# Designed miniproteins, single chains, continued (5): the designs that were tried, part 51

Each design is a single chain, and the fold is of that chain. pLDDT is the mean over its residues in the fold that is shown.

## One batch from the design tools (miniprotein)

Design m17858
Fold by ESMFold2-Fast:
Structure m17858 (fold): chain A 69 residues (1-69)
Amino acid sequence: SKELNEKIKELFEEAVKLAKEGKLEEAVKYIQKISELTSPVATKVAIKEILESLDEETAKKLKELLEKL
């Protein structure tokens, strides 16, 4: 639905913002909310796009936190 897509976009944008601010554990919580709302494939695409939006060091740290879930 349009409402679901808008909600996922909001969660995605907040996850990117939090990760850029160094709030990686909060960013992970927002990524988890995305995973609850959409398919595993769509979640994987969103994670890839979030990681590609970050510098290499921040992306590596976020990826390590996601792998511990």
Scores: mean pLDDT 84

Design m17859
Fold by ESMFold2-Fast:
Structure m17859 (fold): chain A 62 residues (1-62)
Amino acid sequence: MEEELKKIQENLSKMSLEEYEEILKLIEEGKFEEAKELLKKYGLTDEQADKFIEEMKKLLDS
C-alpha cells in the first residue's frame, strides 16, 4: 500500500551513512527546508521529500 515510501527508502540507500545522518540531524533541529533540499539533491521529488520528513518526525516523537 505504501510503495512510494519504500521507493524513498531505496533511493536513500544510495547515499552514504554520513549523508543520511546529516538529513536526520537537520530534521531533529527543525531545519526542514534544508533537509528537503538535500533529499531532492539525492533524487527525491518535492512530494517524496515532504513524506520522508513527516515519517521522520513521527519516529522522533515516539
Scores: mean pLDDT 75

Design m17860
Fold by ESMFold2-Fast:
Structure m17860 (fold): chain A 66 residues (1-66)
Amino acid sequence: MELPSDEFIEATLYHMLAVLYKKAGDYEKAIEWYEKALEHYRRDPQASPEFIERLEKEIEELKKKL
Protein backbone atom coordinates (compact mmCIF):
# COMPACT_ATOMS: atom_id res chain seq x y z
CA MET A 1 0.00 0.00 0.00
CA GLU A 2 1.18 3.55 -0.71
CA LEU A 3 1.79 5.58 2.44
CA PRO A 4 -0.10 8.89 2.65
CA SER A 5 1.97 12.07 2.32
CA ASP A 6 2.39 14.49 5.24
CA GLU A 7 0.13 16.97 3.40
CA PHE A 8 -2.59 14.30 3.10
CA ILE A 9 -2.28 13.39 6.80
CA GLU A 10 -2.58 17.06 7.86
CA ALA A 11 -5.49 17.62 5.46
CA THR A 12 -7.25 14.54 6.88
CA LEU A 13 -6.89 15.84 10.46
CA TYR A 14 -8.30 19.26 9.47
CA HIS A 15 -11.13 17.50 7.59
CA MET A 16 -11.97 15.47 10.74
CA LEU A 17 -12.10 18.69 12.80
CA ALA A 18 -14.38 20.30 10.20
CA VAL A 19 -16.75 17.30 10.33
CA LEU A 20 -16.88 17.44 14.15
CA TYR A 21 -17.72 21.17 14.14
CA LYS A 22 -20.35 20.58 11.42
CA LYS A 23 -22.00 17.86 13.56
CA ALA A 24 -21.93 20.26 16.53
CA GLY A 25 -23.75 22.90 14.43
CA ASP A 26 -20.75 25.27 14.45
CA TYR A 27 -20.83 25.99 10.72
CA GLU A 28 -18.45 28.98 10.89
CA LYS A 29 -15.70 26.84 12.50
CA ALA A 30 -16.54 23.89 10.21
CA ILE A 31 -15.98 26.13 7.14
CA GLU A 32 -12.65 27.39 8.58
CA TRP A 33 -11.30 23.85 9.05
CA TYR A 34 -12.69 22.59 5.71
CA GLU A 35 -10.90 25.48 3.94
CA LYS A 36 -7.63 24.56 5.71
CA ALA A 37 -8.09 20.89 4.77
CA LEU A 38 -8.87 21.84 1.15
CA GLU A 39 -5.68 23.96 0.92
CA HIS A 40 -3.56 20.95 1.96
CA TYR A 41 -5.49 18.49 -0.25
CA ARG A 42 -4.90 20.73 -3.30
CA ARG A 43 -1.14 20.37 -2.73
CA ASP A 44 -1.30 16.57 -2.36
CA PRO A 45 -0.88 14.28 -5.41
CA GLN A 46 -3.01 11.60 -3.65
CA ALA A 47 -6.06 13.89 -3.48
CA SER A 48 -8.40 13.18 -6.40
CA PRO A 49 -9.99 16.10 -8.32
CA GLU A 50 -13.44 14.62 -7.56
CA PHE A 51 -12.68 14.58 -3.82
CA ILE A 52 -11.48 18.22 -3.91
CA GLU A 53 -14.63 19.24 -5.82
CA ARG A 54 -16.85 17.50 -3.22
CA LEU A 55 -15.12 19.43 -0.40
CA GLU A 56 -15.55 22.73 -2.30
CA LYS A 57 -19.29 22.00 -2.67
CA GLU A 58 -19.53 21.10 1.04
CA ILE A 59 -17.99 24.48 1.97
CA GLU A 60 -20.46 26.33 -0.30
CA GLU A 61 -23.43 24.45 1.22
CA LEU A 62 -22.23 25.31 4.75
CA LYS A 63 -21.88 29.00 3.77
CA LYS A 64 -25.56 28.98 2.76
CA LYS A 65 -26.43 28.04 6.38
CA LEU A 66 -24.70 31.15 7.80
Scores: mean pLDDT 78

Design m17861
Fold by ESMFold2-Fast:
Structure m17861 (fold): chain A 75 residues (1-75)
Amino acid sequence: MSREELAEEVARITALIGKRDPTASVAQVEAEVARRLKEMGYSQEEIDLALEIFRQLNAGKGERRTVVVDAETLA
């Protein structure tokens, strides 16, 4: 069980929720992510870690993944 897999699951669920409910606030998305992970059988520790990662990414300061999102791909 890698942190990478957990982060990807959180990202996927977040994207799906945003697609289903575009009016959902960040707090509502966070709650839905936790609920979904719980229904999927994840441990509370995994859920707590996922939420912590989500909060850090949402703050914009916790992003350590410098993904190349440059104009080169957009051009």
Scores: mean pLDDT 67

Design m17862
Fold by ESMFold2-Fast:
Structure m17862 (fold): chain A 59 residues (1-59)
Amino acid sequence: SGAEKNYEAAKAAGTPTAAAVAAKEMRDQGGDPEESRKAIEAARAGDLEAALEYLKKAA
């Protein structure tokens, strides 16, 4: 899967919006649903660090 590439792209972009988009894509491509959900919630709260950590776990 492109999960690792999705995580690296989000990390490089460095914005909560990019992290939210990556987390939704991760979920849709068969990533961990719970970790993807947590990544989306963290990104919506503006917590980029938490969003990226959950996105990494979803991969």
Scores: mean pLDDT 79

Design m17863
Fold by ESMFold2-Fast:
Structure m17863 (fold): chain A 88 residues (1-88)
Amino acid sequence: MDEKKREEAEKYTNEGLELMKQNKYEEAVEKAKKAIELDPNYADAWATLGLALEKLKKYEEAEKAYQKALELNPNNAFAQLNLERLKE
């Protein structure tokens, strides 16, 4: 694993979460995608992408992103809870 790429992916993921707080969901999607491009194995970036897509009402894409987060980290409680909510 490239430590520098993981740190940059974490930075973009955090920027995405801050954009979520500002209701800038489309910009949050772009930040999460950049994090995934840097580190496609970073489960939190996939979970953040799922949340932003869910807020944009792109539920099928959000479900796939949460599923990917859980494939990478089965203990990601955030992705698990949000995926369960989408399936109800």
Scores: mean pLDDT 84

Design m17864
Fold by ESMFold2-Fast:
Structure m17864 (fold): chain A 60 residues (1-60)
Amino acid sequence: SREELVERIRELLDKAIELLKKTNNPKAYEAFVLASRALDLPEEEARKLIEQAEKLINEV
């Protein structure tokens, strides 16, 4: 659902910001940008960006 998607994006944004503060890793910044973009996209496209952001977070 859209509500679940929005919650997932919010959690990713919070995580990316936390990692940026701790590591200053460019992958954390890229994850933040992707999660932010997902808010303005249709659900299918948003899911792809969320998956990419989650992968980047896991690589930090």
Scores: mean pLDDT 83

Design m17865
Fold by ESMFold2-Fast:
Structure m17865 (fold): chain A 126 residues (1-126)
Amino acid sequence: MSLLELLNEALTFRDFFSVTGDIRFLLVSSYLLLLTLILARARKSSELSDDQLQSLEGLLKETLQQLESLRPQLTDPREQRLFDAIIRAYSLFQQKKYMDALFVLNEVQSDFDALKEEVLEELKKI
């Protein structure tokens, strides 16, 4: 999978949040944005320029600030675990501990996959 495919998926879920107001789409988007950045830095990928990576880091920071403000809406323990893992992985990413950040996201991948499937199925009912 290309980094551009991961990025396009992240932006799509951010758009779903803009339409629905459902914070779970921001959780999915944040996971995908952070994963894209970790993989780009860890692999020293040329698929994204340094300017693009800086812009995406800014977008992730804004998305995480929005998630934090909406945190009281996360009532499901799975959603709370995913949020906490994203914040922890982001802290490791800021410390340039990219492999440690990736490991943290991998530990909650099953929660992420389940949430992503659930919100896409709910979107079909609108």
Scores: mean pLDDT 84

Design m17866
Fold by ESMFold2-Fast:
Structure m17866 (fold): chain A 81 residues (1-81)
Amino acid sequence: SEERFRAETLLALAVMYLYLGKKALEQGDYETAIEMFEKAAQLAREAMELARGVDPETARLAEQIYEESEKLAEEARKKLE
């Protein structure tokens, strides 16, 4: 379905932002890392909501990306303290 395709696309974008955030974190760019992780979390949340009930695998993966992105955003924020 179009809804399933959109959920998969949003998950793919969330994974890309998570990757960019991790690269920024490795380079000590904590502000960019936080922005990328926040974008990843938002996209993963949207993907999870769209996939709920129609694509359980995408919903579960989106939940994992959301949780990892939120955790890494908090870790990056601690580096700015």
Scores: mean pLDDT 89

Design m17867
Fold by ESMFold2-Fast:
Structure m17867 (fold): chain A 60 residues (1-60)
Amino acid sequence: SKEELGKELKKALEESGLSYEELAERMGAAVPEMKKTVRDGEAGKAIPPVIEALLRALGR
């Protein structure tokens, strides 16, 4: 579910220790866009493929 994916994303970010700058570099995105995408994902507002792409960038 979107809620479960959001919880997984939050945990993966906390465990990774990556900055938003490093995550944005891996995703090929601007830092402000990355911050918004992560926030929307954690809140269950992003579509599942977007969260899955973020998890993959975090080595999940």
Scores: mean pLDDT 76

Design m17868
Fold by ESMFold2-Fast:
Structure m17868 (fold): chain A 99 residues (1-99)
Amino acid sequence: DAFRRGAAALDAGDYAAAARAFEEALRREGEDNAVLLTLLGLAYLGLGKYAEAAEYFEKAIEADPDFAGAWAHLAEAYEALGELEKAAEYRAKAEALEA
C-alpha cells in the first residue's frame, strides 16, 4: 500500500518517492493524520525543501498539538531556514512534551 511504499522509500533515502507515496496515503486516510503529515514533512526535509517541510509539520501540530516529534522536526526545518529564534522556541515545546 501507499504507506508501506512511502516508509520503504524514506528508509532508502528516496525522498521524492516517499513524498508521493505519503501524499497518496494522506488523501486516502484523511488530511488531518498527524503521523502521515509528519512523515511527509520528513520527506520534504530530506529533499532540502525546508519551507514546505515546515508547513507539513505545522499541519501535524494542528492535528495533534501533543505530538512532540512534529515540534522537534519543525525546529529542525526552521533551523535549516536560519530562523534560529523560532527553532529554539519549537525545540523547547518538544522538550516540554517529552518531559
Scores: mean pLDDT 85

Design m17869
Fold by ESMFold2-Fast:
Structure m17869 (fold): chain A 80 residues (1-80)
Amino acid sequence: MEEEALKKIEELAQRAVDAINDPSLTEDEILELRAEFVKEVDELIKKYNLTDEQIKKVSELIGKVDRAARERLTARAEAA
């Protein structure tokens, strides 16, 4: 069950990164995608009662999505 949760979170992280990298998205849409990803991850953590080691792995995946969103938003800000 915990293995399934981690796999689900990894899939969500990859989909979030791919979606955030869509050049047609507005700044608000990028922020909404990040918020939805964090919400889904939080629900999975609570549902599967993940261990500290698993939470550390999840934090790394959240960091990956946060970096993608920040890089995307920074590029848009520099273009404005």
Scores: mean pLDDT 77

Design m17870
Fold by ESMFold2-Fast:
Structure m17870 (fold): chain A 72 residues (1-72)
Amino acid sequence: MLKEYEEEIKKDPNNAEAYYNLGLVLAKEGRYEEALEYFDKAEKLYTEKLGAGHPKVIEVGVEVLKMAVERL
């Protein structure tokens, strides 16, 4: 799973969904710093392509918030 998303990013560095999925996998493994970096990249790409208010951008923000609460 993780390697598959990394492979997708190598083929298309602008694949926001691949960055988002990498963030989800890393967050589930407790690797929050790495997950946050990938969520940040996914959010920027989704915002550029779809607009800041799009459900995909909001979904990334929700996952970031969940990780922030978990680290308290």
Scores: mean pLDDT 78

Design m17872
Fold by ESMFold2-Fast:
Structure m17872 (fold): chain A 61 residues (1-61)
Amino acid sequence: SMEEAKEIFEKLRKDDPLKALELSLEALDRATEESPKDASSEERLELFDRVLAELAAEYAA
């Protein structure tokens, strides 16, 4: 779930802040590529949160 993924990311941020930064930058890049050019800031942030959660969960597995 998104809530569990957020907890995983927060733990990663404490345990390995450089890796957390790496995943955040990858999520930002991917969200930017996947977002329509006319997407709102809110829509882009929602996509970023989703991608970041997926990346954090994959890394923790």
Scores: mean pLDDT 80

Design m17873
Fold by ESMFold2-Fast:
Structure m17873 (fold): chain A 90 residues (1-90)
Amino acid sequence: MDEVIEKIREALKKASEAIDNGDYDTAIKYLEEARKLAEQLRDVDPEGAEGIIASLKSAIDAVKEKNYSEAARHLTAAGLLLVGLEIERR
């Protein structure tokens, strides 16, 4: 479980860095990786997992629509939801 959360966090960080660098193709790849990893969280917290997945899908769609400010907002939301899920496990 902790390894999945760590991998999602790493993917979100790389996606954020890619957006900041204007490498939107790389950003989409990392957002899709984070989304696939978030599916594994459904067995532990289906509600929290769905929130993270929804935010990541919105971020991917925003990047594809060239709405990069909205993509960054959705990415931040996914990160905050991930932190909340990790805190609830303590």
Scores: mean pLDDT 83

Design m17874
Fold by ESMFold2-Fast:
Structure m17874 (fold): chain A 68 residues (1-68)
Amino acid sequence: SLELLFSPETAEAFAAMIVGIAKVMKRNGVKVDLEEVEAQIERIEKAFGPLSPEFKARLLKEVEELNK
């Protein structure tokens, strides 16, 4: 249903997928634009509502790891 598309669970799934793809790309030596990764997470929050604080903290930690 439409409600499931705009649920917190859907937002978490999309955000996790974007960060997961970025991690795989970096692991394989492909250049990752961290600003674009962060922008996509913000777009997800604007579309589906804010991520849970615990989930967002985990994702931000993973994005920080991409900067190393």
Scores: mean pLDDT 75

Design m17875
Fold by ESMFold2-Fast:
Structure m17875 (fold): chain A 69 residues (1-69)
Amino acid sequence: RPAPSLSDEEVEAIREVARAILAGDVEKAVKIVEEAMKKGFGEVPADAGITVASHLGNKEAVEALKKLK
């Protein structure tokens, strides 16, 4: 399977979502994902955020990000 080609802007959005979740800032993570989705990055930032939040056991972040899909 060909790996999806991500732009530098998409990669930075994923990094910012991960940083917000690691900091426990669920509201900031949601806002970053909403802006990334408006830019047409699809579900990739949301899925990345859900993965990080799930790994940390942050159920609130997982549920908040799932509502954006």
Scores: mean pLDDT 76

Design m17876
Fold by ESMFold2-Fast:
Parts: sequence; structure tokens; C-alpha cells
Structure m17876 (fold): chain A 68 residues (1-68)
Amino acid sequence: MSDEELLERALAAARRDNPDASEEQLERFRKALETLLKAGVPRGLALQLAAREAGLRLSDATIRELAA
């Protein structure tokens, strides 16, 4: 899975898990995740940190699925 494909799937999962999330929160999540991946942060940790930065929820199961 490419980083671009991961970003698309992660955004879809974030929207699904956070139906009340604003587009601004989702854009913060996307930018944080992209920055962390470019910095060489492992996918699972990048997903956790990006979700925290944006104030969004991602389950451990979702993170494991996306990081595989």
C-alpha cells in the first residue's frame, strides 16, 4: 500500500469513526499524517499521533488494519 493510498483510506476511516468531525479537523488529520509519514514515522504511530493532533478517534483495530 502506497502512502497516498494510506492517506485516502485513513481519511475514509476517520470520517466513518467520527461522523461529527468538521472538514477542518479532517484536513488537520490529513496534513499531520502526511507530515509524519514523510518524516519516516512508522504508520501505526503516525496514525495515532495524527488522530490526536486533529482531536479525532481511531480505534486500535482500525490503526492495525491501516498499518498492515
Scores: mean pLDDT 84

Design m17877
Fold by ESMFold2-Fast:
Structure m17877 (fold): chain A 80 residues (1-80)
Amino acid sequence: AEKDLEDFKELAEIWVEKVEEVANSPSNSKEEKLKVIDEAIKKLEEETEKLKKEHPELEEEIEEIEKKYLKKLKEIKEKV
């Protein structure tokens, strides 16, 4: 339960860090940046659905984590 939420936060944070690195690189095209951001959003959504199915009792907490990191990814996307 607690470990699953912690692992999900860590995983989402890694995805955000990778996206931020790509988005801030002047060598990457806008198309490449958008692709990485969209892939990270998709991964976050897929892990959210999987985790909610495995831990329905943690649905609210899982959705809070998704909302937090989805907001970060969308903010990065706006910068591109």
Scores: mean pLDDT 84

Design m17878
Fold by ESMFold2-Fast:
Structure m17878 (fold): chain A 105 residues (1-105)
Amino acid sequence: MEKLEELVQRLEDIARRLENATSKEEMLDAAGEALRVAGEILRILKNDPSVSEEDIKEIEKLVAELGTLYLELQRATSEEQFRAAKDRLIETLRKLIEKVREILK
């Protein structure tokens, strides 16, 4: 599925943007785009009858975690809070990328 491969590559690019982000605004922009792309991936996978319900559930959990971390990043007021939320966002995003790539095998 070429569209899914393109979306996964876009998530990888967003993860790099998050790693290199120097401001809260840059982090929120990248994280917001990650949520939109992750939601599109989930929508495509849910509409594919060859994808297992267990795999859908795992992706839904990761997308929900990204949403929670985005809100934590928005509410962060200290350098320590920004770094913690950013690091967890990157980790969750990489887990999502790995899981989607596994489904595409």
Scores: mean pLDDT 84

Design m17879
Fold by ESMFold2-Fast:
Structure m17879 (fold): chain A 88 residues (1-88)
Amino acid sequence: SSRDQMNNLRGLIDDGLQTDIRDPSRLRRLQRRFQDIYDQSTDPDIRGISQNVINQINYLISNPDYDPSMFRTSLQMQRDRVDSMLSS
């Protein structure tokens, strides 16, 4: 169901917030998990949130001097969006 997919996305964002983003191998594993959610969903909101996170992970991998706090802030914003959708 769309709610189950949204709950899975919420859990994955929470995992992302706990991920050591200084480890490129963990960052690439996180990217693959978001890609799986993207590929399995037809919901435009789930796809949009997943694509946003994938793009930010790709930027972090390509730009190692990027501030980790900006990534965490973005993940928190996506989590708030998911929580709003689950509360409706």
Scores: mean pLDDT 84

Design m17880
Fold by ESMFold2-Fast:
Structure m17880 (fold): chain A 61 residues (1-61)
Amino acid sequence: LKEVARKLLEAIFEEKLPSVLTKAEAVELGQKVGVSTAAVNRLFEEIGKERISIGDLFSLL
């Protein structure tokens, strides 16, 4: 899970994306950085939100 959060954070900063992602946006971003849809789903389940922020991802590191 920490590795998934790290990869998404790196991609967000690299592509200058919005600081908040929906699950669908996170799935699309994950595909670009080698993160599976199942891994993104587990991340959202762990955070317990419909949208995740950069702060939510940092909390998993």
Scores: mean pLDDT 77

Design m17881
Fold by ESMFold2-Fast:
Structure m17881 (fold): chain A 64 residues (1-64)
Amino acid sequence: TPETMEEVDRLFEAVALVVRGIKAGEAGDYETALALLEEAAKDPVVRETAERERERVLEAERAA
């Protein structure tokens, strides 16, 4: 659990990237979605979630 404001801000930024990536993917903007989720995956707290959502975006792109 983050104890400093810097750690909290970093976590919020990572979570925001995941949410924005998911929304971009839902909108069919796969290029933006993949870029945002790749950036989010650099944070170890959200890495698994970001990688999982990136796989979903790649599958959606293949189905399009």
Scores: mean pLDDT 81

Design m17882
Fold by ESMFold2-Fast:
Structure m17882 (fold): chain A 55 residues (1-55)
Amino acid sequence: IAEVLREHGPLTAEQIAELTGISLATAQRMLDRLEAEGVVVRRKEGDETLYALAP
């Protein structure tokens, strides 16, 4: 996931699932864990939630 975010920039959980071939539920769980660990940050963009690598 971190590599996908690095290559493609901020993405929704749905976009990450599509690009990686994992389920949406799995992508959301992984993103939640990475956010808790400080590896990714959540961004609110209109009606969508995007995830990006933390600095």
Scores: mean pLDDT 78

Design m17883
Fold by ESMFold2-Fast:
Structure m17883 (fold): chain A 87 residues (1-87)
Amino acid sequence: MDEEKLSQIESLLESKNQSQAKIAVIVNFLKLVKEEFGEQALELALDYLQSLPLNKTIELNDIAEYLQIRLAIPTEKLNELKQAASS
């Protein structure tokens, strides 16, 4: 189920004309958020991406802010996860 959701997320990001490097960072971030906060992170990410127009490009900060609100992630922890994903 998790691999299937990640595959759907990657396909949605590719359909938004995202670079492979940006897709990799977002996917790594989502894997880290899932590890810390559970599978619901991938479900929320899919819902968020599906709610956006196809031509809307996504930055790491956009999805990170959405998940921070929905999962009640502390700002310090969110910044730690973003840095780990970008390294």
Scores: mean pLDDT 79

Design m17884
Fold by ESMFold2-Fast:
Structure m17884 (fold): chain A 88 residues (1-88)
Amino acid sequence: ATEAALRAADHLARAGEALSEGNVDEAIKHLQEALDLLRASPDVPEEDIRLVENLLKMAEDAKGKSRFELETLGALAHIAAAVLRLAV
């Protein structure tokens, strides 16, 4: 994984933890920081940037949604972190 991808993956994992705790605002902060790191790097594939963009939109839309939807989104954020860590 690139340095930017590894740093972004750390933020995605923290976003997943925040979502599992019901802290949507903290999750949005970490997703935004991950997205900014990926966008600043020319070595990150566009599909990885789009993955994080979609997670951020889902988190913004998750304000006021059910606990189950927040837990599901948290799991997706952890999966995205794993994908970025496995990327070249």
Scores: mean pLDDT 81

Design m17885
Fold by ESMFold2-Fast:
Structure m17885 (fold): chain A 56 residues (1-56)
Amino acid sequence: SEELADEAAERVRELGEKYGMPKEEIDRLAQAVREAVRAGLDPDAVVAGVETYLKN
């Protein structure tokens, strides 16, 4: 749903800020996450994948 997509995008914005990403990259990543969740991907899995990527 749109609500789940928005929640996932906000979680990713918080992660991006935590790991020091530039705002433009955070905005792009958040939009990609919204689109992935809208396409039917599990929001928790998408956010976990982003966190794993940012930790490396």
Scores: mean pLDDT 85

Design m17886
Fold by ESMFold2-Fast:
Structure m17886 (fold): chain A 99 residues (1-99)
Amino acid sequence: SLEAARFAAAALVVIGAELDGADPDAVLAEALTVYGRGLLDTDPERALELFERAVEAAEAAGDRALLAEALRARAEALRRLGKEEEAEEAERRAEEAAA
């Protein structure tokens, strides 16, 4: 929805203001996950693309907690698209990242 996209844009501005000394890849992973979640009900295919980019950013940051969160979000989008096997694989990867 437009409201969710506007909320995500506001979140990005706030995150950007706190970027002093933060890892930009970690900030990007978090922002993409928030933005994707805002699109999940209206455009799950676009949400999936954003979550896949969030996974890449979290991996680049070396942040296992963000990686687990992005992978769980990706799994939710995959389920909404009827891709159950891919969703289960994403959840397994999330569990491994959280361990």
Scores: mean pLDDT 80

Design m17887
Fold by ESMFold2-Fast:
Structure m17887 (fold): chain A 60 residues (1-60)
Amino acid sequence: TSAAESARAAAERGDANGAGAAGVIAAHQSKDTELKERAEAAGRAGDAEGAAEYAELASK
């Protein structure tokens, strides 16, 4: 999904909040509650790379 691409782009520019938000959208669309929670936690912790990785997992 385009949400996973948005999460990766946010992570590349160091935007943890943007990566987390996009990751939550990607996980919600896949109905994967576990990945959604992990993306939220990563974004909140400032882990932009982790949030983007969870978004990418949710898109596949």
Scores: mean pLDDT 76

Design m17888
Fold by ESMFold2-Fast:
Structure m17888 (fold): chain A 68 residues (1-68)
Amino acid sequence: EPTFEEKLAQLLRDYEAGKITLEEFVKRVEEILKEAGYSDEEIDLIVDGFKRYAEAVRKRKAAEAAAS
């Protein structure tokens, strides 16, 4: 049985590999957090953090492509 952190790490890898969309990634993260007993306020903050991470990765890849 994967740990809570392992589940989140796997979702992040799947998103970065293009196996799932950002929307699907966010929905799955929300489900895992709700099952783990996080409050709606905590979930909103954590999800915002993951969205910011996804944006940062996208921006970095775009900058790398422009610099090539």
Scores: mean pLDDT 76

Design m17889
Fold by ESMFold2-Fast:
Structure m17889 (fold): chain A 106 residues (1-106)
Amino acid sequence: SSAAAQQQRQQQLSQQGQEAIAEAERLIEETAEALTRADEMPKREAKREFLELAKRLGEVSDQLSQIAQQDPANRQQFLEAASRAAASYSAAAIAAAGAEFDELLE
């Protein structure tokens, strides 16, 4: 409505976007680290951990995509972060499926 209110909303969106990028980067790193130790984890624990990582990566990817639609100035940065989170989501989902399959064979 007022110019000040629009500026405040834009600042909040930019802040939320930067926080979402930081969350995505943290989850991508956590997923990469979890993947390096997956073979050493009990299968049930691996499935649980990778499903939780996939869920959180999916949520942050969707959040970044939504913010990108509302912030044209930073759209490319947010979409690139969303894409990286989506790639890590796929890796975590595959790892979770593999752990479940391995448990069924034991």
Scores: mean pLDDT 86

Design m17890
Fold by ESMFold2-Fast:
Structure m17890 (fold): chain A 68 residues (1-68)
Amino acid sequence: MKEIVELLKEAAKSKDPYELSYLLLKARELAIENGDYETAKKLDEIGENYNTLDDVREAVKKLAEELE
């Protein structure tokens, strides 16, 4: 869980949409590897429901806070 939280915090600070996408993909892969399908599902929902960089960053920040 610690590594997933760190990736999400980095994603929330990112100004580059490609970096944001890469960090979220890596966090999702780690969640699946750890059997944390709930976190993986939440990450998928963020990608599906938000259409702006700022909305995605805010949702990712909230998810990181939930996992602490």
Scores: mean pLDDT 78

Design m17891
Fold by ESMFold2-Fast:
Structure m17891 (fold): chain A 60 residues (1-60)
Amino acid sequence: MSVLKLTFKSEEEAKKVAEILKEIDPTLKVEVDGNTLTITSEKPIEHLIGLVLRALGELL
């Protein structure tokens, strides 16, 4: 099990990234608490980091 916690500048930014992640991999457990995003998965942490980088790229 892998857990990745990310803090953003705003709750709105965290929610946007959460939505993109759910679209890329709906098996991810994604939780938003304020401006903090918590991602839980049975996949390796390297996979989660790759998904986050992809989601951030789609915001551009």
Scores: mean pLDDT 80

Design m17892
Fold by ESMFold2-Fast:
Structure m17892 (fold): chain A 59 residues (1-59)
Amino acid sequence: AEEELEELQLRALEVSKTASEEKVKEIAELLQELARAKPGSKEYEELKEKVKKLIEEAE
């Protein structure tokens, strides 16, 4: 549950070293929204996928 969010936060931190400021901001905003969503909800799963895709694109 919380482990996936922590992994995404760590990956976002690594990406922040090389990605554009705009991409870093987008990832940070989505991570904040994901942290507010209820784990196991449809909204949480959709936000998690979106964050993963943005991190992958920035890598």
Scores: mean pLDDT 77

Design m17893
Fold by ESMFold2-Fast:
Structure m17893 (fold): chain A 66 residues (1-66)
Amino acid sequence: MKLRVTLHGSEEEKEKILAELRARPDVEVKQLSENEYELTYKGSVEEEIGLVLRLIGDENVEVEVL
């Protein structure tokens, strides 16, 4: 699955979210712009759902499924 993620908030909040995402072994993170990132997920469908719910639940994150 591919997601486009737009990060809002402070630099500290962005760094925290990016560190969390980059720590996941099944997630590739590609920067598209200052605040936009492409996530490519390679794991199970159950874990994909968990990732999407995590991102949707964050007030500083906008998610688009590609």
Scores: mean pLDDT 77

Design m17894
Fold by ESMFold2-Fast:
Structure m17894 (fold): chain A 90 residues (1-90)
Amino acid sequence: MLSPQERGYVKLDEFEQAVKNKDSEKAAEALGELLKYPLPNRSTLIRQLIKRYAKPDLVDKALSILDKIFTSTGEERDKLLLELSKLLTS
């Protein structure tokens, strides 16, 4: 049985693998699921992945979209999740 924290790490790994595989839809889904689980330093871990995988000129834009994701809900959040994922997989 996986704890909620361990499920969060699984979703973080799924998000990174989707980004590596250039799969924007799976990356958006995994990130959305990740936000449902309690994970220590979750925002910091996601920011580290953005800095690693985003093109240097797009890092600030990607971080701005992430900040909007944390303050958004519903359809707005879903659009931002896909926008961020497309940016990381471009």
Scores: mean pLDDT 84

